# Ledger of designs, part 100: designed miniproteins, single chains, continued (5)

Each design is a single chain, and the fold is of that chain. pLDDT is the mean over its residues in the fold that is shown.

## One batch from the design tools (miniprotein)

Design m19478
Fold by ESMFold2-Fast:
Structure m19478 (fold): chain A 60 residues (1-60)
Amino acid sequence: ASKELAAVKKEFEEKIQPLIDKLLEARKNNDQEAEEKYLAEIEKIYNESKARVDEIEKEA
């Protein structure tokens, strides 16, 4: 994989990991609003990261 793909994956992991931790805390605290918010943010970041990966792979 290119260095650009590695950078995108690293950025994705760095952004997603804190949100996963916050999601687990929200579930532990029975905070449904926070859980829904973090799930939506995770989905958004995932879709953005996937689009960037797809663009880089098309250039290869």
Scores: mean pLDDT 79

Design m19479
Fold by ESMFold2-Fast:
Structure m19479 (fold): chain A 90 residues (1-90)
Amino acid sequence: SELAERLAREGGEGGRLEAEGKKSGNATLYTAGALRAIGAAVEAELLARAGVISREEAAEAARRGAELAEEAGGEVAAAALRGGAEAIEA
């Protein structure tokens, strides 16, 4: 769904901002990026719980977001999104 694709992109962008903040020594950017990814993971879980998207779609979105975040160098973002996907699947 478009919503699942958007969540994956938001998770990936969070990781990108985290990596940029770490590289530039910008603590505000680093934390904003990590929190954006954490927010995307939490939103995926909440939307699955509300029945707006399936648990499978939510978990896949979080996992795709984690892959994008990891590729960007956002280690905290990637870990949060992986953990979110596992929590949704449990």
Scores: mean pLDDT 90

Design m19480
Fold by ESMFold2-Fast:
Structure m19480 (fold): chain A 84 residues (1-84)
Amino acid sequence: SISERIKELEAKHADTTEEDLEGVISALEDYLKMLEEVVKENEAKATKPSSLEEMDEASKLVEVAKKMIEEIKKEIEELKKKLK
């Protein structure tokens, strides 16, 4: 699930502090890649669903993930500007 993937990334970046700006950017880039994979997987499921319920769930996940992707991209860009 998305929640399980998030927990794995949180564990990987557990030692990252707020002062470690490069570490924070790295963690956000990992979350971005995970969310992009979720979008690809669920767009495929929405196109060829086994049920109407699967189609509805996949479509909702795609919408939520796409919104999160745009927000994370903006945050990464802002943090990268601070590194310069």
Scores: mean pLDDT 76

Design m19481
Fold by ESMFold2-Fast:
Structure m19481 (fold): chain A 76 residues (1-76)
Amino acid sequence: LSSLLTPEQLEIVREELKKLVPDLAELIDSLDDERLQKLLEEHYEFLKPYIGKDYTEELVQEVQDWLRKKVLELSK
């Protein structure tokens, strides 16, 4: 299959996402592994040019804004 993360990898990612958007921590925690993985697959496409690069303040801000929109969409 395409992109599949182990449950332990998803747990690590979930914790990192909560650090990026702490206001949405409860919503992120409410996401099923399947929804979280879908979010990551779309997020991976967004982050493709930045993979393996340091997270800059500019990138973090863009990621936070994108995550807020997607987490809210997936929770509704």
Scores: mean pLDDT 68

Design m19482
Fold by ESMFold2-Fast:
Structure m19482 (fold): chain A 60 residues (1-60)
Amino acid sequence: VAAAVASALAAITALVNKGDVATASALIPKIVAYLKAKGASDATIAALQSAISALIAAAQ
């Protein structure tokens, strides 16, 4: 699951850096569902959501 979390963060970071915050935000529920299917813990999902929120805030 660590590799899946890293890939998700990289994809979101790339979209945010391109200014495509709307697409990044739309992917969050899909990423959460994907990680849950991969057996990620609620703590791991919460940490990822926190990191994504910080990235979006930094882009604004």
Scores: mean pLDDT 75

Design m19483
Fold by ESMFold2-Fast:
Structure m19483 (fold): chain A 68 residues (1-68)
Amino acid sequence: SAAAQAARRAAHAVATTRALVAEAMKEGDIEGARQLGRAAAEQDPAIAPAVEAATREQVARYREELEK
C-alpha cells in the first residue's frame, strides 16, 4: 500500500539520520550533528518531527555517556 511505502521511507530516513548523527557525535561534533538533523528535516517536512526526535535522542544519549 502507499501508506506502507511511505512508512518504510520515513523509517529508512530516520535510521539514516540517526546513524549520521551518531557518527558526528563520536567525533564530538555536536553542531555538525544538529546540522545533519536540520538538513534531513528540510528535505521532507512531513517527516521532520520524527527526524528531529531521532536527532535529539542521539544527542541526549551521547551527552549521558560523556557524563559517566
Scores: mean pLDDT 73

Design m19484
Fold by ESMFold2-Fast:
Structure m19484 (fold): chain A 106 residues (1-106)
Amino acid sequence: MDHWSNGDYIGAGDDFLRQGRRTGSSRLFVQAGLHFQRSGDFDRAIDAFQQALDLDPNNSGSYTNLGILFQRQGNFDLAIQYFNRAIDLDPNATLAQQNLQQIQQQ
């Protein structure tokens, strides 16, 4: 809900990314990715979610977030691939299902 605090999102993202690198925590890379995505730093968001998946390749949420980021970049083929992977890992991945349906209805 703090859509006006982009600088705070970047700073927090860098802190989570640094802690994730030190601790090897997939969860901290997910938090970094979410903060970068919210600040509009999509390149760092993608990198953070990919690092989360390197540590936990079965994290459905990270695939969903990568799908959203690639959809925003207009890379629909890659977005579809990531959403399908999220759904394969978690059939209740509602956000991935909704975004995939949106792409398929375009």
Scores: mean pLDDT 81

Design m19485
Fold by ESMFold2-Fast:
Structure m19485 (fold): chain A 81 residues (1-81)
Amino acid sequence: SPFEELAELAEEIIEKEPNEGRKEQLRRLLEEVKRLVDEGRPIPEELFEKFAKLVVHAALELEDYETLERFVKYAKEILAS
C-alpha cells in the first residue's frame, strides 16, 4: 500500500535523524498517523501536512534525496486518493 511504503521511508529518515528532539517529534507524529490508519480512520489533512513537512525537512538536511523523492511520490498518491 502507498501508506506502508511512505511509513517505511519515514522510519528510515527518523533513524538517521541526528537531533534527538526532532527524532522524538517525528516518531510521535508517525505513530499517530499509523494509529489512525490501523483504526481505519481518515488522517486529518493538517496532521498529514505537518508530518510530511517535517520528514521532508529532515531528509533535506540529511541530503538523502533518494529517500525524499520516494517519500514525496507516495505522499502525493495518498493525498490524491
Scores: mean pLDDT 85

Design m19486
Fold by ESMFold2-Fast:
Structure m19486 (fold): chain A 126 residues (1-126)
Amino acid sequence: SLEEKVVEIIERTIQLTQDFTLKVQEAVAAEDRDAMRQAARNFELEMQLLIDKLMLFSETSEDPELSKKLHEIVKLIETSYSELLRLVKELEASDDPAKKQELLEKIQELVENFINQLNSLKEQIS
């Protein structure tokens, strides 16, 4: 069903976000800015593909309530991954260990909140 395909995209969004967060943590530990930039670029491209697919489902859905829900999911994903990328860019630019720690804590909080909201939306569709 269309609902099953949307659930699969939500699960993939969660997995990509977790994988990206791990790569950022590894890049910080290794002091590898190029690895962090590469991870951020790949994450942005993958997230944009998922957003485009959700928008296509919204346009082709004959269910107005599902279409509305898909728009809410897209807005959540766009807002959350954009903020995550902003924090990672600040992390990349920082040479201050205390600032890096603060940014990593903000990233962790953002990721946990994002995944919790995605799981909530998944339950509403399932």
Scores: mean pLDDT 89

Design m19487
Fold by ESMFold2-Fast:
Structure m19487 (fold): chain A 87 residues (1-87)
Amino acid sequence: METQQRLVEEFASLPEEERIKEAERILKEASEEDIRRAREILRLQREAARTGDEALAEEAAARILAADERTLRVLLALQILEQAKKQ
């Protein structure tokens, strides 16, 4: 919880161009395992949001709470890049 909030604030402090650049750097340096773990959390969050399935939302939250800082950084990087592509 605290680590995730701190990372969100860290990324939010960067201008959009630097945020995208940092997100790309994180993904380039991330292990396949960290990327796979972060992508699974995103999948669960999106399915929970789409279906309203509380069990999927709880599973995503549990994985976030158990995740290390590396996985959380990759998760945020994926979210930043996804938002950039939609604009």
Scores: mean pLDDT 78

Design m19488
Fold by ESMFold2-Fast:
Structure m19488 (fold): chain A 117 residues (1-117)
Amino acid sequence: KREEELARARERLHANADRLGEVLGPIFVMAAEGKTPEEIAKEHGNKGLAAAAQAIRDGKTYEEVAKEVAKAMGKPFDEFSGTAEEHELRAAEALDQGNWFEAAVHYALAMAKRAEE
């Protein structure tokens, strides 16, 4: 069951990779240019993505990235912590709901988690 759900989630993420890149790309470019999370969020309207991009740019661990996302969004850490597979499932679910920013947040967290390996 979970393996089939994960395979479908990955297919959806792959099919939407260009759109996710369009959401993430400008945010990560601004973080790389040294913009603050507040400046990024002002331009792109998503505090969680801005916090994730800055923390990843700063070389922070997955746990630190997830904590910064939770803090920026004013939500519990448990809503943004998990395995890379859990983040891929949450990203695909958000895509199904039309929530591109939530999908991009969980996609970024999945990438951060896999980078630790």
Scores: mean pLDDT 77

Design m19489
Fold by ESMFold2-Fast:
Structure m19489 (fold): chain A 101 residues (1-101)
Amino acid sequence: STDEKLANFFDLVLKASKEDKELAEKIHELLRQLLRTTDAEEQVKLMQEMAELILSYLEKKNASPAFIEEAKQYAEVAIKTIGDKGFLDAMTRAIKAKLAG
């Protein structure tokens, strides 16, 4: 489902943050900016930056090409959902999906 793909993207963000301290600092700054902005275009831009960081992290870890393509799908769902509904609604959906399954 859309909410499961959204949850999978934020699960990757959390995992990357736990495994790479420098990446965690960059993710934390992007999250702070996402919480402070009310501009949909800025939220989309910040999520695109988040997606690029996560995809680069997976490549650095020698993730399979198939998994990188799957992660790209999670990222695109996250970017679209945030553009359509905003960051807080997207986070709520991700948390609910994670708790349900």
Scores: mean pLDDT 86

Design m19490
Fold by ESMFold2-Fast:
Structure m19490 (fold): chain A 68 residues (1-68)
Amino acid sequence: MLSPEEVKEEILEETRRKLEENPENPAGVAEETGKRIKEALEKGLLSEEQAEELQNEVLRLVLERMRA
């Protein structure tokens, strides 16, 4: 079982990779990552607070990419 910290790191790394591979669709990457965070929350891998913090960090990465 992955720790919450490992889950967060994995999702952030995956988000960065997907943004690089799909520069034309950063909104789609945000949707995919949001669903993954929700799934992790539903499986009990993240608390609600941890999921919110991770969602905010992902949105920051996506917004920075969209403005680049």
Scores: mean pLDDT 79

Design m19491
Fold by ESMFold2-Fast:
Structure m19491 (fold): chain A 77 residues (1-77)
Amino acid sequence: GAMARRQAERAAEAALKVPGVKDAFVIELPDGSYLVVVIAKDKEAAEKALEAMRAEGATPVGITQVGDDYVAYARVA
């Protein structure tokens, strides 16, 4: 819903302020929830981005290494 979308956008914005974060974007899932995806240059930046998203009310999902980058995921419902 509109509240979940705004919460996801705030989580992405908070993650983008973390040093070492390259990009952040929001994906709407078929059930109406949102996935916030953050690309970070190292694991430490990914972990800090995940904490920043959690502070904005997103639920941490995890961190995955993709090539030389780390991707952090959080969900907003």
Scores: mean pLDDT 88

Design m19492
Fold by ESMFold2-Fast:
Structure m19492 (fold): chain A 55 residues (1-55)
Amino acid sequence: SAAAVDAFLRNLTPAEQKGVAKEVGGDPAKAAAFRARLETMSEAERRAYLEKLAA
């Protein structure tokens, strides 16, 4: 859900937040697509996705 995604994003470290910011590049459309993708994922899948983005 959107609330679960918001909670997940609020609990990221500064380094993880920087990785997310780099991925979306300040583009609202990319940010919306990123959030929509996270909403379809479980907590474990969201964590794995962030690890992949950081790698």
Scores: mean pLDDT 78

Design m19493
Fold by ESMFold2-Fast:
Structure m19493 (fold): chain A 68 residues (1-68)
Amino acid sequence: SEQIETAIQELEERIETLKKLGEKYQEEIDELEALLAKVKAAKSAEEVDQLLLEYMQKQLQKMKEQLA
């Protein structure tokens, strides 16, 4: 699916960007690599969308807590 391929590409780009910023982001890199593995194993675009939404919600909460 083109949507699954796009999601994989965007996750890979984000992982590469974080790696360039430094190993201090290793925990986030590990989380993104785990998400990428799940996305690659997904059987439908709907499963990918749910995985991405759940990840985004968790990251937004972490960011809000860190900024508070």
Scores: mean pLDDT 80

Design m19494
Fold by ESMFold2-Fast:
Structure m19494 (fold): chain A 65 residues (1-65)
Amino acid sequence: DDDVRSALLRAPVTDEQLQQARDAIRKQGDYLVKTGEMDEDEAKEMIEKAEKTVKAMHQDALKLL
């Protein structure tokens, strides 16, 4: 929600930083699949776990406000 996003922009961890983290993790997963170091299902699981971690960090940042 935009209100939650606006509130987070005033916290130490910004929405932009969280989005960059998600994008970096997705890009890393795609790279590992492309090089054959990881299968597509493993990369998907890693990305999903990372997104859950990012969401938890978002909630923790809001609690510090």
Scores: mean pLDDT 68

Design m19495
Fold by ESMFold2-Fast:
Structure m19495 (fold): chain A 71 residues (1-71)
Amino acid sequence: TVTARVASAGPTDLVPVALPGAAEAPASLKTPAAGTAADQAFATTTVSVPDQKWFMVGEDAAGVVGVENER
């Protein structure tokens, strides 16, 4: 399990990214469905990750935002 914290308080999509050698994650952990605006501030969210070789990248309307991945 990884807890992602984002610097942006506005709506932010979290995109799971695999490190080299990572086990394949379920499709639900890859990206949100296109056209779905999650009107949610992701100040902190927890994502189930099959192994510790995944991390989260944040995107908002201004571009990529910083995300801290906590275990």
Scores: mean pLDDT 50

Design m19496
Fold by ESMFold2-Fast:
Structure m19496 (fold): chain A 68 residues (1-68)
Amino acid sequence: SNGGEAAARAAVGEARRLGEKSGDYEAAEQFIREAEEVARRAREGELSPEEGTKEAERVGQRAYEVLG
């Protein structure tokens, strides 16, 4: 499995969880879409595993700052 895709999948799960906790489903949906796009780009080879992991971490951090 691709480490960058796995990191992006984790970011999707975290954004969904934070959305449920905060009730801000619109903001959560935006971060879920961003994390899904990172997963797609990693899966399709548009991002290296390292690049995918870094992009996923940035999405997770922004989701936490907005929703946490």
Scores: mean pLDDT 84

Design m19497
Fold by ESMFold2-Fast:
Structure m19497 (fold): chain A 85 residues (1-85)
Amino acid sequence: MMSAAEVVKAASQIVKRLGEETGLLAAIEKIEVTSEDEVTVTVSLYDRSGVLKQKIEIVVKNGQVEDVRVIERYEGAAEIPVYLP
């Protein structure tokens, strides 16, 4: 079972990295517990004008990032290369 601290740490690292790599404002939209050891984090990426550019779904299992999926991409959004650790 992942602790709340492990989930928050993983989500915070992902948000920080996305913001640094893209120059966009990364915000956690929701956190969903999918199973006892699996959490899905949805992150929304905004430009400097507050316009939503992309939504990314990140699967965290046992405090580790297991999968990253772009679930929505809006017109004019730059492609964001997401590298798994």
Scores: mean pLDDT 68

Design m19498
Fold by ESMFold2-Fast:
Structure m19498 (fold): chain A 85 residues (1-85)
Amino acid sequence: VQLVLDLIETKVLPSDQTSLTKGIQSILTSDPSLTPLIIDLLSRSNDPVTTTATLSNFLSIYSKNTPESDTAARLSLIGDVEDLK
């Protein structure tokens, strides 16, 4: 979790760091299996605007709290990571 928070501080737009840090910390506390995907996204992305938009979209999908939305959020992250390769 701490590595993800440190990456958010360096990779995300300053104005969005607090809200995204809080949201991601909450999600990773409940589902630590998402940690590698988020680290992979943050380490590969070099554009703060795109990184911020991608994380915000992920949080929005995950916040629906359904099995379908959890699957959709994971697939969205995987697709974004693969697009960066």
Scores: mean pLDDT 70

Design m19499
Fold by ESMFold2-Fast:
Structure m19499 (fold): chain A 94 residues (1-94)
Amino acid sequence: SAAERAQRALLIRALLELASIVKEGIDNKLSSEEIIKKVEEFYKKFLEEHGSQLSPELRALLEETVKKIIEGIKNKDSLKDLMKVVSEAIERLR
């Protein structure tokens, strides 16, 4: 449906913005703690502004993806591996 396409498009935009925050943080050599803080602040703001527009299943996918990204940053995973987490989430929306 049009509503389902709109929800998926909204979540894809959020996932791409999440990827951008992580990439820019790493490129600018921010600490893991600073990058995690930016990810958590983005996630909180996104849920406050758009959480009600997403189904529970799509909110769960976003939460799972954010948790995986935070864990990967803590573990010093490569940018390639962190981007793969985002890409796999986007593929689940196709």
Scores: mean pLDDT 90

Design m19500
Fold by ESMFold2-Fast:
Structure m19500 (fold): chain A 76 residues (1-76)
Amino acid sequence: TDAKIAKDAEQAALIALARGASIEEAEKAGVDEMKRILATGESTVASASVFDTEAVKTYEAKATIYPEISVEVSKK
């Protein structure tokens, strides 16, 4: 669904931030993930390690500081 694609793209952006990317780079990662899902029907987020999942959880807590990222990445 579109909501799932948006969520996977948001998660890709959060993973990029967790790896030390800038906000601009993280948004690009989210957009790139969305384009790839639309082209192939598959998400790289599904291949993310447990390590990346824990990093994303840390940055979800930090989303109170970076709320603008979720708004941009939620685009179709």
Scores: mean pLDDT 59

Design m19501
Fold by ESMFold2-Fast:
Structure m19501 (fold): chain A 81 residues (1-81)
Amino acid sequence: SESEEAEQKLNEFSQRLDDIVQQYQQGKISVAQAEEQIRRLTDEFRAFVDSIEDPQIATRALAMMLAETSEAYVQLRIQEA
């Protein structure tokens, strides 16, 4: 179902976002590189959201992406590489 597809895509987004933050925390990438990777990841997920036909599923997916992205940026600010 479209709801299950959105949930799977959101889980993939969350895992990739966590990996970016973890790489930054481990000193493997700079904050600029982390921000660029997050930007690309959110752009890719936004393209997916734009393909969702059910507006309630699309709205929920977008809201969850924005919330997780905000938390990732908080982690970049409080965690030094």
Scores: mean pLDDT 84

Design m19502
Fold by ESMFold2-Fast:
Structure m19502 (fold): chain A 76 residues (1-76)
Amino acid sequence: SDADQGDTYLDTFQRIMDGMVNYGRSRGIPQSQIDSFRQQGNQRIQQASSSPPSQRVDIIRQQMQQLFDQFSQMLS
C-alpha cells in the first residue's frame, strides 16, 4: 500500500540522515551544524509522515534530494 511504501521510505530517510550525521562528525563538521541538519531532517520526516499517503512518496523523494544537497554543501 502507499502507506507501507511511505513508512519504508521514511525509515530509509532516517537511516541515511543518521549515516550522514555520523560521517559529518567524523569529518570534523561543527556540532552546531550537525544539530541544525538533524533538526531540519526530523522536521522533514514529520511533515512527510503527516502528508496524505498519495502525496507522501513524492514529498519524501523531494526531501531526500534536498537532504543530499544540504549534506554536500556541509562537506564543501
Scores: mean pLDDT 81

Design m19503
Fold by ESMFold2-Fast:
Structure m19503 (fold): chain A 86 residues (1-86)
Amino acid sequence: SPFSGDVAKGYEIFEKYMKGTYSIRNKGIIGGGRDLTGYSWPPWTPIPTNPDDLFDFLRNGSGDFPALKNVLSDDEIKALVAFINS
């Protein structure tokens, strides 16, 4: 899988750029806010759990969820997906 090799890199990116705003509660990571796993975003759509849909969600944003493509490369977003889904 293109997402499986970068779990350690994804952890570093999450810790550096995202832990102030997001949580990953199924991993016991309580950050500054929104859970990236199983969260419902207005209009109450759950955050995708499969790698391709999660990548598109994080890259392009949805509603008021910010698009990470403006601050992270596609490879960095793939590493985040690998970490979140590990």
Scores: mean pLDDT 68

Design m19504
Fold by ESMFold2-Fast:
Structure m19504 (fold): chain A 88 residues (1-88)
Amino acid sequence: AALARLAIDLGAAAARLGELARALGNGALATAAAILGNAAARLGVAALRLDPAAAVLAVAGAIAGIGGAVTGAIAALAAGNLGGFRLG
């Protein structure tokens, strides 16, 4: 229960940071959102392994975390923070 709730709370925080990073065009905030989203997803998986009855809560946390991480990654790419390869 506690681990699944923490995953949800972290996932929600990651999603909010990702939205804020996108609105500001800030690659550092986008990276922070991606890190928090990944942590939320890992906690969600751990919660599922400990209590399958909490699976719905764990999945909700993981989905929120993935949403934040994706938004963060898109913002980081737009800001050039991934230092891409020079193609052609």
Scores: mean pLDDT 64

Design m19505
Fold by ESMFold2-Fast:
Structure m19505 (fold): chain A 60 residues (1-60)
Amino acid sequence: SAEELQMLKLHLKAEIEKLPLDEAKRQHFLQQVENASSVEEVIAIGKQLLSDFPEVKDQL
């Protein structure tokens, strides 16, 4: 649903803001989340972040 999509986007954006990323990479991931049109796309972005930053798993 649109509500679930917006909730997941908000949550993932908040988590991205906590990551030790340079500004360009942070903006890139935030833009990917903003452009996601489905829950599945948001989940895929989250999985990519966990793959690139496995330490995030302990904070989620």
Scores: mean pLDDT 77

Design m19506
Fold by ESMFold2-Fast:
Structure m19506 (fold): chain A 76 residues (1-76)
Amino acid sequence: MSEEIAKELAEMYKNKAPGEELVKFLVEKGLAKDEEEAERLLRMFSSGVPAEVIAERFGLSEEGLEVLRLAQELLK
């Protein structure tokens, strides 16, 4: 599950999906509680902040941390 979500997130980001679509994706997959949190998370992710730092700041589950970590690895 985490690998599929990470691949989808990385693909959307790489293909320059609209920010609104990325925000909706993060909320739908439970990575963010609401649109405001998703926008803040996306800004940190886009700025290259390590997945571990993002997970700590937003209180992500182990699965959420793994999704962000894998997505960042796919975007290297």
Scores: mean pLDDT 82

Design m19507
Fold by ESMFold2-Fast:
Structure m19507 (fold): chain A 86 residues (1-86)
Amino acid sequence: MEKTVRVVALPGDKYGALALPVIVKEENGKGEVFDAYTGRKLGEIEKVDGKWKVKLTDSQGNVYEAEGDTVEEALSKALQKYNKAL
């Protein structure tokens, strides 16, 4: 199912200036993450052992991984790392 997620870093975090909207297409605990602005595939998301694991790759081939109890939490952590790659 398609779901749009927006992530905002915490107050006082230099990465909190912008929220990067992403589209998540996931089924049965596996899915893909896309940049909502460009439609580019950013990475993948998978539910492993009750937790969501996100793996994002930027245009330079750098990989950002994070885990969370929810899709939104895991994406938030991964996107905060990704968002600093200008």
Scores: mean pLDDT 67

Design m19508
Fold by ESMFold2-Fast:
Structure m19508 (fold): chain A 72 residues (1-72)
Amino acid sequence: MVENGQRAVEKVKKEFEERGLEYREVQSGPHTRVFQGSDGTSAGVNVDPQTGDATVTHLDKDHNPVSVETLK
């Protein structure tokens, strides 16, 4: 995984742990990974293969985006 993608994944995992939630990876691909928390919220990590930028999108239980962050 690109360095920014790895940092984004670690950040997502840490945020679930800090919230006291269990999580599981529900989608795994070369440029996209999605994690679902035990409370039904989710976080997607997408890496642009050309730039290496990683985008983290946090979704609520109804799949509405609540925050988007880009790691460069």
Scores: mean pLDDT 79

Design m19509
Fold by ESMFold2-Fast:
Structure m19509 (fold): chain A 80 residues (1-80)
Amino acid sequence: SPEKRQTAIEAGATLGIAQMQLWMIKKMIEKGAPQEEIDKMLEMAEKNIEEAISLAEKAGDEQTLKDAKELREELKKLKA
């Protein structure tokens, strides 16, 4: 439906933001940024990943859901 397509677009866009945030986190770690700044970006990325998962489930977008769950696993490794 048109509504599902719009939700899928929003899911993909939100996932794209989370992917950019993970890239930024990796660069911050490489540069030795303060742990407080890294933790704030990790929290923001986590919120965007969970939003992308929620939107992908609502849209039935299996590819975006899979990609968001993989990104969630990468985030867990960065937090551990």
Scores: mean pLDDT 90

Design m19510
Fold by ESMFold2-Fast:
Structure m19510 (fold): chain A 100 residues (1-100)
Amino acid sequence: SSSEIEKKKQELEEIIELLEEIRELAKTVSPDELIAYIEEKIKKEKNPVVKAFLQMVLEELKAIVARGKALGLSEEEIKKRIIDYLDQLIKYLKKELEEL
């Protein structure tokens, strides 16, 4: 239905905006500070679809950090991997939004 498509568009737009905010923050804060920031965003999120999506992103970022630490990567290399993940995800979601 048109109302369901409009709701999905609004949810995708909100997710993209949040991910772009997270991506910019990832350049300036530590990976652990970024994780804490996303956890606080999840606590405040009222939309269950957006909340579930942010939880998925949080788990992927935690996995990137854990793998990076296990491999002995620098904080800067871990940050690069986080930003690369977010860039790919944002690009994918923008394409999905255009196809709605």
Scores: mean pLDDT 89

Design m19511
Fold by ESMFold2-Fast:
Structure m19511 (fold): chain A 86 residues (1-86)
Amino acid sequence: SEMLEKHEWSDELLEFLRSVGATGDKYTLGEVMEAFFRYINKNNMFDKNNPSKVILDESLKKILGVEEVDINDLDGIIEKLKKHVK
């Protein structure tokens, strides 16, 4: 299970993880998701008119390939992140 087992990730996702203080070479999907949600909250990336809507910055656009995500669409976010598993 990607949630509980450590995997190697794409260079783009690894660069993001290292930019937020991660120092390892392998991460679980759970660790990646935790870093992703911490980053969103730290940078206050929610739409002011729709608090479930996240407006992605350049770093997250590069990883997810979209302009915005719904924070409640966990399956959609997970599928986009899983594209980065080696």
Scores: mean pLDDT 85

Design m19512
Fold by ESMFold2-Fast:
Structure m19512 (fold): chain A 74 residues (1-74)
Amino acid sequence: SVEEAVEAFEKLDLGKVAEILATSTDPEAVRIARAAALLNAGKKLTPEEAQLILEHSDNEEVKKLVKENTEGLP
């Protein structure tokens, strides 16, 4: 679910991220889990991925991390 993907992202629970990527058919949950995997690999998010996460997470550390690691923003 999207809520489960957001929780895995906020906690950087890589085992849960991998499970969601392997088993979920929810496109938003998969995008959020993929974004967590990208950040863990030191890669930047697209603005669309950043916006999706910011809509579902109220965690200030997550908001900062997403804003600092999004492509196409100055």
Scores: mean pLDDT 77

